# Designed miniproteins, single chains, continued (5): the designs that were tried, part 13

Each design is a single chain, and the fold is of that chain. pLDDT is the mean over its residues in the fold that is shown.

## One batch from the design tools (miniprotein)

Design m16420
Fold by ESMFold2-Fast:
Structure m16420 (fold): chain A 87 residues (1-87)
Amino acid sequence: GIEKAKEAIELAKRALEAAKKGDITTAIGQGLAIIGLELDSDGNEEVKEALEHALEAVKAALRGDFEEAEEHIKKAEEALKRAEEKE
């Protein structure tokens, strides 16, 4: 489950960079990829929290709220760390 959360965080970071450059099509594509990972995830609560924050980061980036997007990426990384510490 943890590997899907890691991939989603990387996709969210790429979506934020794309959105900052005005490449909204790429940012949308990364968001759709995260939705696919979330639907195919059997992770624990922390993995699900990381996936949800990664998706919220893409939504914020698409709205032009880059500060909110960065906050959600940080929360996703914190949730992933908790998931890894639970083994």
Scores: mean pLDDT 81

Design m16421
Fold by ESMFold2-Fast:
Structure m16421 (fold): chain A 76 residues (1-76)
Amino acid sequence: MSPVEKLAEAIEKALASGATAEDLKTVLETAGVSPEDAQAVADMIAAGASPREVAERIAAALSEGRVLSLADLLSG
């Protein structure tokens, strides 16, 4: 599974479990994503973007290692 696919799965599971766009923004900021990138992702989620689109946006801002670490953080 690619880092983006693993992150998309983690985001989908988090949202299915009742996580909000604000919850995911907080997790992203805690994981070291910039406030600007975290806000952009939260806005995408609030607008109804798919977990895969959200994961691809995050991956564009982060290295593959950071994407995998974030996927593990969201999955734990």
Scores: mean pLDDT 78

Design m16422
Fold by ESMFold2-Fast:
Structure m16422 (fold): chain A 80 residues (1-80)
Amino acid sequence: SAVDELIALAFSIVPDPELALQLLVSAVLLVHPSPEVEALAAEIDSLKDLQERLEKLKAFLEENPELIEPVTQLIRDVFS
């Protein structure tokens, strides 16, 4: 899926899964600065399990698929 491709892109840039997740969350915040995304970031930060944190981000992006392309472009532009 497009979400899985975006997650794979982040992991290819930073091999540490926690840092890759931080990169993804930061990119979403930069693309779409909103109370909803700020709440998502806080919720992810409150979770201890990496897989649960990733699934929360994945669910948000699946519900907001219009954010996938801009987030992917931002990551590619910054790390090209």
Scores: mean pLDDT 84

Design m16423
Fold by ESMFold2-Fast:
Formats: sequence, C-alpha cells, structure tokens
Structure m16423 (fold): chain A 104 residues (1-104)
Amino acid sequence: MEEIEKLLEKVETYGLHLGSYLGSGDKEGAEAELKNLEKTAQELIKKSKENKDIESLKRLQEILDKTIDQAKDALPVSPELSEKAVKVLTKLREEVKKAIEELK
C-alpha cells in the first residue's frame, strides 16, 4: 500500500516536470523525466496488478491523461519531443486500461 502510494507521487511529480520542460523547450530535461515516468509507471502497473489494486490503476490513468494533455499543449514549443511523449504516455494508458480490465 505505502509503496504504491510513493510510486503514484513519483509519477505525478515526473509528469509535472515533463510538462514544464516540454513547455520551456528543455530537451534533456524532458527526455530524462519521460524516461523516469515510463519506468515508474510500469513498476506501478506491475505492483497494482500483484495487489489487485484497481483504485491505484485508475489514479495512474488520471495522471497519464493530464500529462498527455500537457504534452499536447506543448506541441508548438517542443513538437518532436511532445509527439514522442504523447506516444509513450498513450501506450502506458493502454497498458493501464488492459490491467483494469484483467482485474475485473
């Protein structure tokens, strides 16, 4: 329970940082935060599946949806990286939806 909550906090923080770096055109910062977000989200999905924690998967979906919207908003500033972020985050969102469906 506490471990999953910490992973949720990390994903939310990485998402906020990613949005900020994409909005400012910081390529190195955006790539680092996207990598950290993807890794942490994958760990969170795995842990939530092991614990049958649908609530945490739904919270992760909300964080990913918000981060996708922020990445889309940054397309005029960081078109290549924002498009890459949207693709990565959309794939993670699909994994979350599949995990929720498997646990029902």
Scores: mean pLDDT 87

Design m16424
Fold by ESMFold2-Fast:
Structure m16424 (fold): chain A 74 residues (1-74)
Amino acid sequence: MDIGLRAEQKRKEMVKRSNGNLDKLLELALEASRTGDEALNSASFTILNDLILSGNHDITKKALETITEISKAL
């Protein structure tokens, strides 16, 4: 019932499934954003925001490109 708690759980699961691979993490975030599930959407945007704020220019660029792809699917 708490979307925030469900989103955090899904975010942790996605990070674990990516196994440190940025491209896999971005793919999981893109997939989650397309489900229509509010908790998955929230988890996806939390992951993308964390990547944007990472301080790594290449990671920030890839995260912004993923957000652009999500926007095109709306």
Scores: mean pLDDT 80

Design m16425
Fold by ESMFold2-Fast:
Structure m16425 (fold): chain A 96 residues (1-96)
Amino acid sequence: EPSDQEIIDTLREVLANPEAFREAVRESMAVNPSVTEEQIERYVELTMRALEAALEFISRRGRPAYEELVEKVAEESLKNKLSMEEAMERLIEALR
């Protein structure tokens, strides 16, 4: 399994190149014709914010605490039938 430092370094690399991430998301979501360009941009924005919050959280509290929090937010989001946007906003808030 990757170390906390390897995860932190990977998150920093993604945050340093948001355009490459945006293109990867666009290509990935292009297989779904019901996804709009506006939805892709919103997903990229929320993901970048979540990655920034995750980087700070992992740096301060470590990866096991982060993984536990992500699992709890994911379970709560599925239980409450939250949209992807709502689930990501809840994760960002929880990581603060």
Scores: mean pLDDT 76

Design m16426
Fold by ESMFold2-Fast:
Structure m16426 (fold): chain A 96 residues (1-96)
Amino acid sequence: SKVEEVTEEGMRRAEKAVEEMVKEGASTEEIVEKVLEIMEEAAEELRRLGASDEEIELVMTAIMSTAVTTLEELGKEETAAAVAEAGAKYIAELTA
């Protein structure tokens, strides 16, 4: 499905971006901003495809969780927590 394709692409983008940014010494703020950008782009595409609010929330959670897990695996616990907090706030705002 197109929703599944957007989900898989968003997760891949988040993992790759986080890995590359950590390697380049990016700040926590820069990494948070990039993950939110990826989430927002995926949310806009899902809305264009006519995805439900529930599907959008689930996909946003998947992208956020991928970034958090990748950061934790890289030993960036504080950055992972910041991404989780910012991502959760963004998801809450989508359903407000």
Scores: mean pLDDT 90

Design m16427
Fold by ESMFold2-Fast:
Structure m16427 (fold): chain A 75 residues (1-75)
Amino acid sequence: MSEEEQLRRLAELAKRAALTSEDATLATGLVLRAIGALLDGDREALLETAREAARVSRDPALAEEVLRLAEELER
């Protein structure tokens, strides 16, 4: 998978993780931040947003997948 494909996948997984949060305002903010970071090519902002989405996610398996992909993208 190319880096561009991995960044798109990270954004998608981060959005899904954020949407499992009970806080609709926080979830919406994280979704918009993930989309914005991806469109701006801001890799660091996307990684930070993905980690925050994983932290607030109520789906542990999805949170772990987000964190694993974020770690791979930092190497």
Scores: mean pLDDT 83

Design m16428
Fold by ESMFold2-Fast:
Structure m16428 (fold): chain A 87 residues (1-87)
Amino acid sequence: TPAEEALRKAIEYVEKALKLSDNPEAKEYLQKAIEALRRALETGDPEAIMEALDYVHKALELEDNPEAREYLAKATDYLGEAMRIAA
């Protein structure tokens, strides 16, 4: 579905940001975001999408790497799209 495609894109960009990050706290939030995103793909639960978005926002506030920040911004866009479709 379009929502599943958006969630898969969000996972892809979060994983790319995780590989570039050297901040341990940001990495922890990104790992939690991936867990929530995978749950959202399995269940379609909007609560899991919101949880993932919250973790991505927390990671973005801590992240200093500009390329990782750009990937996280793309992930938030796809998460927002998934939320609109799942509503």
Scores: mean pLDDT 86

Design m16429
Fold by ESMFold2-Fast:
Structure m16429 (fold): chain A 58 residues (1-58)
Amino acid sequence: GGVRGPDGKVIPVGGGSASALGQLTRDEGGDAAVKRAEDAGSGKNTIEAARALAEGSR
């Protein structure tokens, strides 16, 4: 799975991670999702996916 970034390209993340980031953004808001991914020490693609979802949620 993946999350579409602002340039229209899909950011590759595991299927579960993409789904979890979508739910987290819906529940806590985009900026909270980004902070949580960074605090968890998530990989670059997961953090970039969280930022893309945060931008879409504004």
Scores: mean pLDDT 63

Design m16430
Fold by ESMFold2-Fast:
Structure m16430 (fold): chain A 79 residues (1-79)
Amino acid sequence: MRIRIELEAPTEEMAKKMGRAVEEHLRALGALLRVEVTGTKVFAEAEVDSISEAVGIAISIMGLAFELGVSVKRIRELP
């Protein structure tokens, strides 16, 4: 299954830091499809084999977002 994570940072610099952190994390998990940073917004797409992996990624990303002061706007399954 494919999931999309949408984040919003307080600054473009924090968005770039968050984008890098998310990309490295998803790459390490073998789940990375793409990460895009546009202004203060970060969009990540990941491919996972189970709902448990999707939940694990969501929790990890929320932890990173909390640490960096970034807002998690949406996490959803893609068609």
Scores: mean pLDDT 85

Design m16431
Fold by ESMFold2-Fast:
Structure m16431 (fold): chain A 85 residues (1-85)
Amino acid sequence: LLPKLKEAIESGDTEAALQALEELARVYGAKDVKGEVEGNTITLTLKGATDVQVNTLAEEIRLLGDVKVEVKKEGDTYTITVTIP
């Protein structure tokens, strides 16, 4: 999944990146995953994952290339925003 996400980010394929990110979020323990694409920005809304799982996922995404990753927490919900150049 990480190699597929890296390839999608490097090629600017936001739809492929979204699919890989949704699968990664589930692998990292999210029970509910909603994904959206707007231009070069992917927004994931996650429930049921721990702080450690979400932070580990965000850091692994940051290591894949020139991407901006932002994480927000509201109650039991995390929002991860990934911006591809």
Scores: mean pLDDT 80

Design m16432
Fold by ESMFold2-Fast:
Structure m16432 (fold): chain A 86 residues (1-86)
Amino acid sequence: AMEEWFEKYELTKEIADEIRKIVFEATKDAPPEYTPKIVALMLAISILDIETAEGLAKELHDAGVISPEDLERILKLLEEMREKLR
């Protein structure tokens, strides 16, 4: 049981780290008013809450904080995480 959870966390940790790097780079110049949503997105990624992370990434894109290209990269990696968590 613990080995199976560890394997899932190990596989998803690499993807989560990559998503967090993309989010950090995409949002580094964002207005301070978006900091709570950016922090919430980073937290959702870290706790493997993929549905919340997808929603927050889309909201940040709609606000003009995340580019369409960065959103596509984030959503693709979140889908890969979802696949690993099955």
Scores: mean pLDDT 82

Design m16433
Fold by ESMFold2-Fast:
Structure m16433 (fold): chain A 62 residues (1-62)
Amino acid sequence: MQADLDAGIALAEALGAEEAVALYRQAQSLLPRAQAGDEQAKRQVVELGRQGGLLILEAQAA
């Protein structure tokens, strides 16, 4: 999970996908709460990661 977010941020920065960078950084900030068992934080991390991934795919297709 942490490594996936780090990789996502690096790819988003390389592609200039600022929105994807912001989403992944927000997910990264929620990881400590998600790891502590916060179910809302877990759901937010998953959703933010999914949205960031879609933006990266769109940027790569352009």
Scores: mean pLDDT 80

Design m16434
Fold by ESMFold2-Fast:
Structure m16434 (fold): chain A 86 residues (1-86)
Amino acid sequence: DVKEAAEKFVEASKSTNLDEWKKAMEDLRKAIEESDLPEEVKKRFLYALDSLERFVESFNGIPVLTHPDIQKFVEELKKEIEEALK
């Protein structure tokens, strides 16, 4: 369920545990790929997740997940996924 995976990803993004966050991201990627969403929508969301992961990893483990900009990005992505599933 893409919605459940997105909710878990938002929850993981509120922690300082990068390993849990990466697992939640991979679970969300898998849920998106296995979903009935249009191919162009899947590519857009997967690109957003790749861009976010690359950005977070650029900080070499500094706890940036709780940063307001990261939290806003994650919440906006969840909203877009929920709207795409309607």
Scores: mean pLDDT 78

Design m16435
Fold by ESMFold2-Fast:
Structure m16435 (fold): chain A 81 residues (1-81)
Amino acid sequence: MVQEIAASLSPEDRERLLRVLGEAQARAAAATAGASPEEQAEAALREIARAAEELRERDPRLAEAIERLRRATEEQLRAER
C-alpha cells in the first residue's frame, strides 16, 4: 500500500522518495508525449525502476522503498483494469 510504504519512512526519506518519483514521472512523460495512458504508465514504472537501481549503492533503503512502491503501483494498475 502506497500510504503505508510512505509512512514507514522518515520525513526526510519520504521527501527524497517523492522527489525521485517526480523526476522519474517527468522523464517518462517527456519520453512518451502523445503515447497511450498504458504506455505512459509503463514508461513511468520503468523510470522508477531505473532510479531505484541508481540509488542502490548510495541509499539502499530508499532504493528498496522505491522498488516496493513500484511493485504496489504495478499490482494496483493491473487490478483496476
Scores: mean pLDDT 72

Design m16436
Fold by ESMFold2-Fast:
Structure m16436 (fold): chain A 58 residues (1-58)
Amino acid sequence: MERIEALVERAIEKYGLPESLKPELIALVEGLIRAGLADESNIESVVDMIAWVEATYG
């Protein structure tokens, strides 16, 4: 939980996204973990990917 929040905050800063997207990005990451698509070994890459997608398409 705390680790996901920290990673999302860092990604928001990295990609210049608005802080208002933080809960949305956290929810997406949690959804991927629940689906078995993200785990401790790839979570940083997953968070970066989600933030990059939002910066590119949002």
Scores: mean pLDDT 79

Design m16437
Fold by ESMFold2-Fast:
Structure m16437 (fold): chain A 82 residues (1-82)
Amino acid sequence: SGATEVVAANLYIIAAEVAYKLGDKETARNFLRGAIEEAKKAYELGYKEDALKVFNRVYELAKQIGDEELAEEAKKLIEEIK
């Protein structure tokens, strides 16, 4: 398993990108946190490469949104599994 968690993480990323483009930074931030949680579950289930891709995308989007705390959280997760 883990495929469901990878799909969920990527759907959260898409939702975050849409929310950000609509100007809703708070909703985008909440979706990015959802992506992190699903990617962590995917990692525990052996989907390391997929989790790493999600954490990298969260890092980029968090920087774009200006959420330094979320960007640092994603960066730390990348370093932990890289």
Scores: mean pLDDT 88

Design m16438
Fold by ESMFold2-Fast:
Structure m16438 (fold): chain A 98 residues (1-98)
Amino acid sequence: EVEEAAGTYRVMSELVTQTYLTQRVDHWQRTKGISRDDALKRQAKRLKELSDKQTIHTVELDWETGVLSVDGETVYQGSIDEAKQLIKERYGVEVPDP
């Protein structure tokens, strides 16, 4: 999601989709003969294990200073156009003009 806040744009990446987990529940019911409730509990535990391994990056572009930060660390400072291009190449997101 891209949001504008006080001249800063934030980008979040990577989510495990509920659709994938629902398909796994149906598979466990059919192949292992377990109840839906037991399959859901198993998938909830697996989702927690997967969420611990998933990385959500907060990418912030300061429009006034040209500072590009990832997870609070400055990774680039300079041209706004170059920072926009870097965000597009790494995260596939077009940063709107202010």
Scores: mean pLDDT 56

Design m16439
Fold by ESMFold2-Fast:
Structure m16439 (fold): chain A 96 residues (1-96)
Amino acid sequence: MSREELIREAVELVRRIEEELPTLPESRREGFVELRLLPIAFRIARFLLGKSEEEREEFLEEIRRALAEAGVSEELIERAVAEIRGAIAFIESATK
């Protein structure tokens, strides 16, 4: 799996979330974002699992830039990054 393909898939998914969010009741938005982000967050986390902390931060900054260039809100960008960080922590805690 290429770094560029993974970033592209993440951008496509997050843009779709941004487009659908305004159509949902406020009470459902948080759960919707979490459920839609989980699969890509875990995929990215697995890609980053063997990487140094510096390489992980560089990749997350590339994702932030790609999402910002695609017109995604800062709030949703930070939520996506937080879900990826959470997925990394979860996998690392599960593997001892």
Scores: mean pLDDT 80

Design m16440
Fold by ESMFold2-Fast:
Structure m16440 (fold): chain A 80 residues (1-80)
Amino acid sequence: MSRVEQLRQAMLELQARMDARDWDGVIALLRELAERFPEISSQLESAIKNLEEAKTDLEREMTVGAVEVFLATEIVVLEK
């Protein structure tokens, strides 16, 4: 599987876990991505911290939304 395919699959899993409100699963997925993609690990680690510190589902959904935008941008960069 290419890096682009891995990121696309990760975005689908991220959306599924968010829809299920499986925040522990979202955090676990972001940790796996940070290990596989060191170049974006700092941004993913920031998102993990925001998710762990979030007190409401809205704050968690906003954090996931920011990660989705970030991952979509990385996919575009890698496709060039």
Scores: mean pLDDT 82

Design m16441
Fold by ESMFold2-Fast:
Structure m16441 (fold): chain A 98 residues (1-98)
Amino acid sequence: LKEAAEKLGISEKVLRGLQLVINEGLSVDEAAEKVGLTPEEKEKLRQLLENGDKRYKAIKEAIELSKTVPFGEAALYLAKKLNLPSPAAAMILLITEK
């Protein structure tokens, strides 16, 4: 979590909040309360979700692709879609896989 938060330029708490929204379907307010986000961190979480709809879709597509192609190829696909270094894309995939 900490390494992934650093790669995304956010706090570890904001990343935990993001995981709760994406994986558990919690609202931003519910996730912020559960992980103890400050008002500033809660606003960052909202911005990530609003600007991240396309990022989240690309991540889901890469996860589905990883079922039929090697993980490295799925990570390269995500890196290209999000304009990220391949190691950062691989870390995002690992975080979103339960």
Scores: mean pLDDT 68

Design m16442
Fold by ESMFold2-Fast:
Structure m16442 (fold): chain A 55 residues (1-55)
Amino acid sequence: MSLEELKEELERLIAQMSAEQAMQVYEAVIARQKEETLSERELLEYAVELAKQVM
């Protein structure tokens, strides 16, 4: 998936989930970024995977 496709997929998933689910994804992404410096692509891939799990 391209970087733009990953962004669109994440936005689509966030729009379909509850506020609690969206917050869980957001918190996990922030925690992951604090653990190590990830590229935008790696962070988006991680966020999309988590969003799919919470849905």
Scores: mean pLDDT 77

Design m16443
Fold by ESMFold2-Fast:
Structure m16443 (fold): chain A 105 residues (1-105)
Amino acid sequence: SDQVRRQTRLAIRYYDLSIDYAQRGDSRSALRYTRLGNRYTGRVIDLLPTSSRSQGLRSLRQLRRSTRRTRDALSRVDDPDAREAVRLLDSTLRSIDSEIRRLRS
């Protein structure tokens, strides 16, 4: 659905902002945008029953790549806010992997 595509784009945009702020030394903003990216990722997961299997898998794979990229960027930052963001991203990655497995079975 258009809603799944829109929420997926919003999640990716927030993850990209998280990476940008982390690279600029603003770990607090990076954590804030990580939380927003994760929130919109959760909304995509909630919307999966309203989408085709193919669309859901495409969105989840895009979110998996974006979430991993964000996790890797923040893992290079020695800061408590960055460490918290990594923990939240690892949790979100486990949720994404679970949903991909469910849709592929």
Scores: mean pLDDT 91

Design m16444
Fold by ESMFold2-Fast:
Structure m16444 (fold): chain A 71 residues (1-71)
Amino acid sequence: MEIEVTLASGEKVTVEIAEEADPEKVQRTAVNASKAVATTPPEVILAELVKAGVEEESARRLVERMLATLK
């Protein structure tokens, strides 16, 4: 299913999540990941998002948007 997640930057990103995933847990994970993106390898952030229930392609897009906010 699709949900809209808000990053720590205030940016909103539409992501595909597993049907069994908790949208609130995904939102919390995305905010925490976006705060950690400056000091954490992108592959670790990607793995945490997928573990929270974000589909891999959506997780990759989230990581790209998070990295763009570090400019």
Scores: mean pLDDT 80

Design m16445
Fold by ESMFold2-Fast:
Structure m16445 (fold): chain A 65 residues (1-65)
Amino acid sequence: GTVDLGPEQFERRLREVLLRLGVPEDEAERLAREAGAALAEHGVTVSTEEPERERELIDRVLAQQ
């Protein structure tokens, strides 16, 4: 099914990815909130047709930073 990642859901997913990479919880939460707030401010929503591809998209965004 299609999953539409609004700012809140993107923030949650990004936080999970950062925690798995060994980023401290407070730092992961801060970075995820900043990214989520930026998406909300610019009116951007990330959509995916596959939940598995969602992680690849998040990883790609992180690699571009």
Scores: mean pLDDT 66

Design m16446
Fold by ESMFold2-Fast:
Structure m16446 (fold): chain A 92 residues (1-92)
Amino acid sequence: GKGKTEEATKAYELANEAGKAAIEESKDPRKATAAAIAAIGAGAQVDYAPEDVEGAEESGRSAKESALSSGSEKGAKLAEEAGKAAKEGAEK
């Protein structure tokens, strides 16, 4: 495996957990779905453009904002951690 793949894997796993948390904690199915889609998008960003630091930051921020809008504090924290991991991977 490549070293950059470890950061990408971590970001993807954290993004997945953020989406799950939003679905579990949100009482609004539309907001939960939007947060889950944003989290999936953040994970896909890491796979699609692993060297795009700005894209990683924007995707992570969008996922965090969507999770907060859904009422999931756990989802927001996990989305922030996913964005940080994606950014660290992109900077290497």
Scores: mean pLDDT 74

Design m16447
Fold by ESMFold2-Fast:
Structure m16447 (fold): chain A 73 residues (1-73)
Amino acid sequence: SEALEAQALAAAEALDLDGARRLATRLPHWSPELRDRLAALDAVRYQAPLPPSLQTPAVAAWLERARALAAAK
């Protein structure tokens, strides 16, 4: 479980939404960090607004970097 969560987080950091989701579905429980990163990555992919619960400075900083990486590809 811990190794799968680490791999799912790594996939999310690499902006691999499909890979991160596939790994996450194998986990019995999701950490708050994994949930937040998957939701933010969905917002990047679909250009959707972030849920209010994720409108924090830390998530905003990560999302800015994620959008810059997505635009560069």
Scores: mean pLDDT 70

Design m16448
Fold by ESMFold2-Fast:
Structure m16448 (fold): chain A 77 residues (1-77)
Amino acid sequence: SSQTKQMINKMLKLNEELAKELLPTNPETAQKALDLVKIAQDYLAKGDYQKAMDYAIQAESLITLEIMRQWVDAKAA
């Protein structure tokens, strides 16, 4: 549906911005997350909302874990 497409697109835009913020500190993880966002965008364009969501969740999980890891490292220093 149009609503589902808009929701996934907003999620992908947020994940892209967060991944870009990780580029200075962990470029490898940031690039992997950006690659997952791109795959999700390709599936969204094809109307495959299930796969678009699956890859979006993978990107979000990777970003969230890296943000948490950096937060823990900063506190331990």
Scores: mean pLDDT 88

Design m16449
Fold by ESMFold2-Fast:
Structure m16449 (fold): chain A 88 residues (1-88)
Amino acid sequence: LEEARRDLELLREVIAKYAPDGAVLTPEDLRKIAEELEKAGAHPAFVELVRNLAEATREGIRVRWVRDPVNGEEMLEFEDVDGRRTTG
């Protein structure tokens, strides 16, 4: 959906300001990212998702850009520093 892709692109732009590919985003970084996403006009539900990640993680989340091997699209991989992974 175009709306979800727009929010993901905004997230990419904001993350690039705070951390390079593969860096760990602290809970504080995630809160600041949520604030920037809100300012940039991201969907409220997506902003809440990022804020919830900030509340859920204690140690931070590793963010990595990965390329789908079939269609070549870039996607975000979120890995909690304790080893739990999710893709958004």
Scores: mean pLDDT 67

Design m16450
Fold by ESMFold2-Fast:
Structure m16450 (fold): chain A 100 residues (1-100)
Amino acid sequence: SAPVTRAAFRMLTPDESLSPEALALLEELARRVEERLATEPATVETLLRLLEEAARELGLEVRFEKAKGEVVGGAVAKYRVTLRFPSGEEVELLLGEVTG
């Protein structure tokens, strides 16, 4: 049988480096993305779009670039994403595909 491919993300910035305000925004961002992803195809392109939409709603700047295909936690990285908070704090995450 063909393996099933699913979108996944991994945080690169440790939570302890962020202010309580930035952490609260990050948690709300994750909640909105997870809620919307439940009704959409679990592709990297969908996850990236939902992340960008939710971040924009929360006043976050989003930058992304294609990843070099590094394998992190069993996922093949497709995009490196940087989120910039109104405070000027930044977080990085990887968006990738997990094949079962």
Scores: mean pLDDT 76

Design m16451
Fold by ESMFold2-Fast:
Structure m16451 (fold): chain A 93 residues (1-93)
Amino acid sequence: SIQQQVQQDRQTLDQIRNQSIRAMDNGRTQMLVDRSSGRTRINGARSGVSSISTQITQQNPNVQQYAQDTRDQVQQDADRQLQQGDDDIRRMG
């Protein structure tokens, strides 16, 4: 049913966001060793969620709002991690 597909796609969106949070935490840590590499990892996690969530929405428009909310949350996660990474570098230097 549409409702079953919506539940499955929401679960997938939650999983990719949780994976992105771990990747971003690793990226922030990597910024202390190589700022550019760490930033690339954080931005890569954000773009990965954007790409996958867009594909899910194309297949199931009923999750469009949930996918957009997920993208917005991941954008905020990425912005926070990038700022905290730069703050960590300033504190250590």
Scores: mean pLDDT 90

Design m16452
Fold by ESMFold2-Fast:
Parts: structure tokens; C-alpha cells; sequence
Structure m16452 (fold): chain A 95 residues (1-95)
């Protein structure tokens, strides 16, 4: 939550090392949330919410770095792949 926001601000300031540090803390928080998932329904909801959030962040980061909008087809492919991967990780935690 807070770490993702701090990562974005560091990235805007050109402080990529700090941005990466906060991104790692965000991943640690993500793993803790995955560990709290108990049902397949919760796993599905989690995967969708986080895939949507991460893709929105990636699009904004791409825009800042390159000054243009990324290809919508590539954005959707990335979102789908991330949702599928997060769902698998969450299911692995349950079963």
C-alpha cells in the first residue's frame, strides 16, 4: 500500500534504487496477503484486484519513462497473465 506509493514517487524523482527498494517491500506485503487467503473465491478476487492494480501502475510508469501510452493489447495480455499467475500462487497457498 504505502510502499507502492513511495515506489512511484521515488521513480518520478529518478531515484530508481529507492523505487526498487519500496517495490520489494510491496512484494513482501503481497506475499503476506496471499498467506491470509483461505478459499478459492478469495484467491480469484485477490488475483483480479492485484493484477488490475499492478497493470495500472505499470501503464503510469511506462508513460513517465517514455512519454507515450503503451499498446492496449500488450497491457491486456500482461493483465491476464498476471491474474492467472497470482491465482495459481494463491491456490498453491490453500492447496
Amino acid sequence: MEYLEKSREAYKAGKWDEANKYRQKYIDELNKRISSIKTEEEAKKFAKEYADLEVRRSVEDFRRTFGRTPDPAQVEARRKALEEELYKIALEKIK
Scores: mean pLDDT 75

Design m16453
Fold by ESMFold2-Fast:
Structure m16453 (fold): chain A 97 residues (1-97)
Amino acid sequence: EIGELMKIKLAILEYFLNEQPDLKVSKSELIEFISKEFGISKEEAEGLLEGLEEEGFLRREGDEVSPVDPKTGEVMSREETQEYIKSLKELAEKALS
Protein backbone atom coordinates (compact mmCIF):
# COMPACT_ATOMS: atom_id res chain seq x y z
CA GLU A 1 0.00 0.00 0.00
CA ILE A 2 1.26 3.47 -0.95
CA GLY A 3 1.11 6.16 1.71
CA GLU A 4 -1.06 9.18 0.87
CA LEU A 5 1.98 11.49 0.43
CA MET A 6 3.52 9.06 -2.10
CA LYS A 7 0.23 8.99 -4.04
CA ILE A 8 0.21 12.80 -4.05
CA LYS A 9 3.83 12.94 -5.29
CA LEU A 10 3.04 10.47 -8.11
CA ALA A 11 -0.09 12.41 -9.13
CA ILE A 12 1.87 15.70 -9.23
CA LEU A 13 4.68 14.23 -11.37
CA GLU A 14 2.19 12.63 -13.80
CA TYR A 15 0.28 15.95 -13.99
CA PHE A 16 3.52 17.76 -14.96
CA LEU A 17 4.28 15.18 -17.69
CA ASN A 18 0.78 15.03 -19.19
CA GLU A 19 -0.38 18.66 -19.01
CA GLN A 20 2.79 20.81 -19.11
CA PRO A 21 5.36 20.55 -21.96
CA ASP A 22 7.97 22.63 -20.05
CA LEU A 23 7.26 20.96 -16.65
CA LYS A 24 6.16 24.28 -15.12
CA VAL A 25 2.77 24.71 -13.43
CA SER A 26 1.32 27.72 -11.62
CA LYS A 27 1.14 27.17 -7.85
CA SER A 28 -2.60 28.01 -7.84
CA GLU A 29 -3.31 25.51 -10.68
CA LEU A 30 -1.43 22.75 -8.82
CA ILE A 31 -3.29 23.58 -5.57
CA GLU A 32 -6.62 23.24 -7.43
CA PHE A 33 -5.51 19.94 -9.00
CA ILE A 34 -4.47 18.39 -5.65
CA SER A 35 -7.57 19.71 -3.86
CA LYS A 36 -9.87 18.17 -6.50
CA GLU A 37 -7.91 14.93 -7.00
CA PHE A 38 -7.62 14.05 -3.28
CA GLY A 39 -10.79 15.73 -1.95
CA ILE A 40 -8.92 18.02 0.44
CA SER A 41 -9.27 21.77 1.03
CA LYS A 42 -7.23 24.27 -0.98
CA GLU A 43 -5.58 25.31 2.31
CA GLU A 44 -4.45 21.70 2.95
CA ALA A 45 -3.26 21.38 -0.66
CA GLU A 46 -1.22 24.61 -0.31
CA GLY A 47 0.32 23.32 2.93
CA LEU A 48 1.26 20.05 1.21
CA LEU A 49 2.90 21.93 -1.69
CA GLU A 50 4.86 24.14 0.73
CA GLY A 51 6.04 20.99 2.54
CA LEU A 52 7.10 19.43 -0.77
CA GLU A 53 9.01 22.61 -1.70
CA GLU A 54 10.75 22.56 1.72
CA GLU A 55 11.57 18.84 1.21
CA GLY A 56 13.18 19.69 -2.16
CA PHE A 57 10.61 17.79 -4.24
CA LEU A 58 9.40 21.01 -5.93
CA ARG A 59 11.13 24.30 -6.79
CA ARG A 60 9.15 27.53 -6.94
CA GLU A 61 10.13 30.42 -9.24
CA GLY A 62 7.66 33.25 -8.65
CA ASP A 63 4.18 31.71 -9.13
CA GLU A 64 5.47 28.65 -11.07
CA VAL A 65 6.60 25.30 -9.65
CA SER A 66 8.72 22.53 -11.23
CA PRO A 67 9.76 19.00 -10.14
CA VAL A 68 13.25 18.55 -8.64
CA ASP A 69 15.58 15.55 -8.73
CA PRO A 70 16.29 14.72 -5.05
CA LYS A 71 19.77 13.40 -6.01
CA THR A 72 20.99 16.60 -7.77
CA GLY A 73 18.69 19.36 -6.43
CA GLU A 74 18.12 20.50 -10.05
CA VAL A 75 14.87 20.81 -12.00
CA MET A 76 14.18 17.57 -13.88
CA SER A 77 13.76 17.10 -17.63
CA ARG A 78 10.76 15.20 -19.03
CA GLU A 79 12.94 12.07 -19.38
CA GLU A 80 14.22 12.33 -15.79
CA THR A 81 10.63 12.88 -14.54
CA GLN A 82 9.49 9.72 -16.40
CA GLU A 83 12.32 7.74 -14.74
CA TYR A 84 11.41 9.15 -11.31
CA ILE A 85 7.74 8.16 -11.75
CA LYS A 86 8.83 4.63 -12.75
CA SER A 87 11.11 4.37 -9.68
CA LEU A 88 8.34 5.54 -7.32
CA LYS A 89 5.88 3.04 -8.84
CA GLU A 90 8.42 0.21 -8.44
CA LEU A 91 8.93 1.18 -4.77
CA ALA A 92 5.14 1.26 -4.29
CA GLU A 93 4.75 -2.22 -5.85
CA LYS A 94 7.47 -3.62 -3.55
CA ALA A 95 5.64 -2.14 -0.55
CA LEU A 96 2.41 -3.87 -1.70
CA SER A 97 4.15 -7.26 -2.07
Scores: mean pLDDT 77

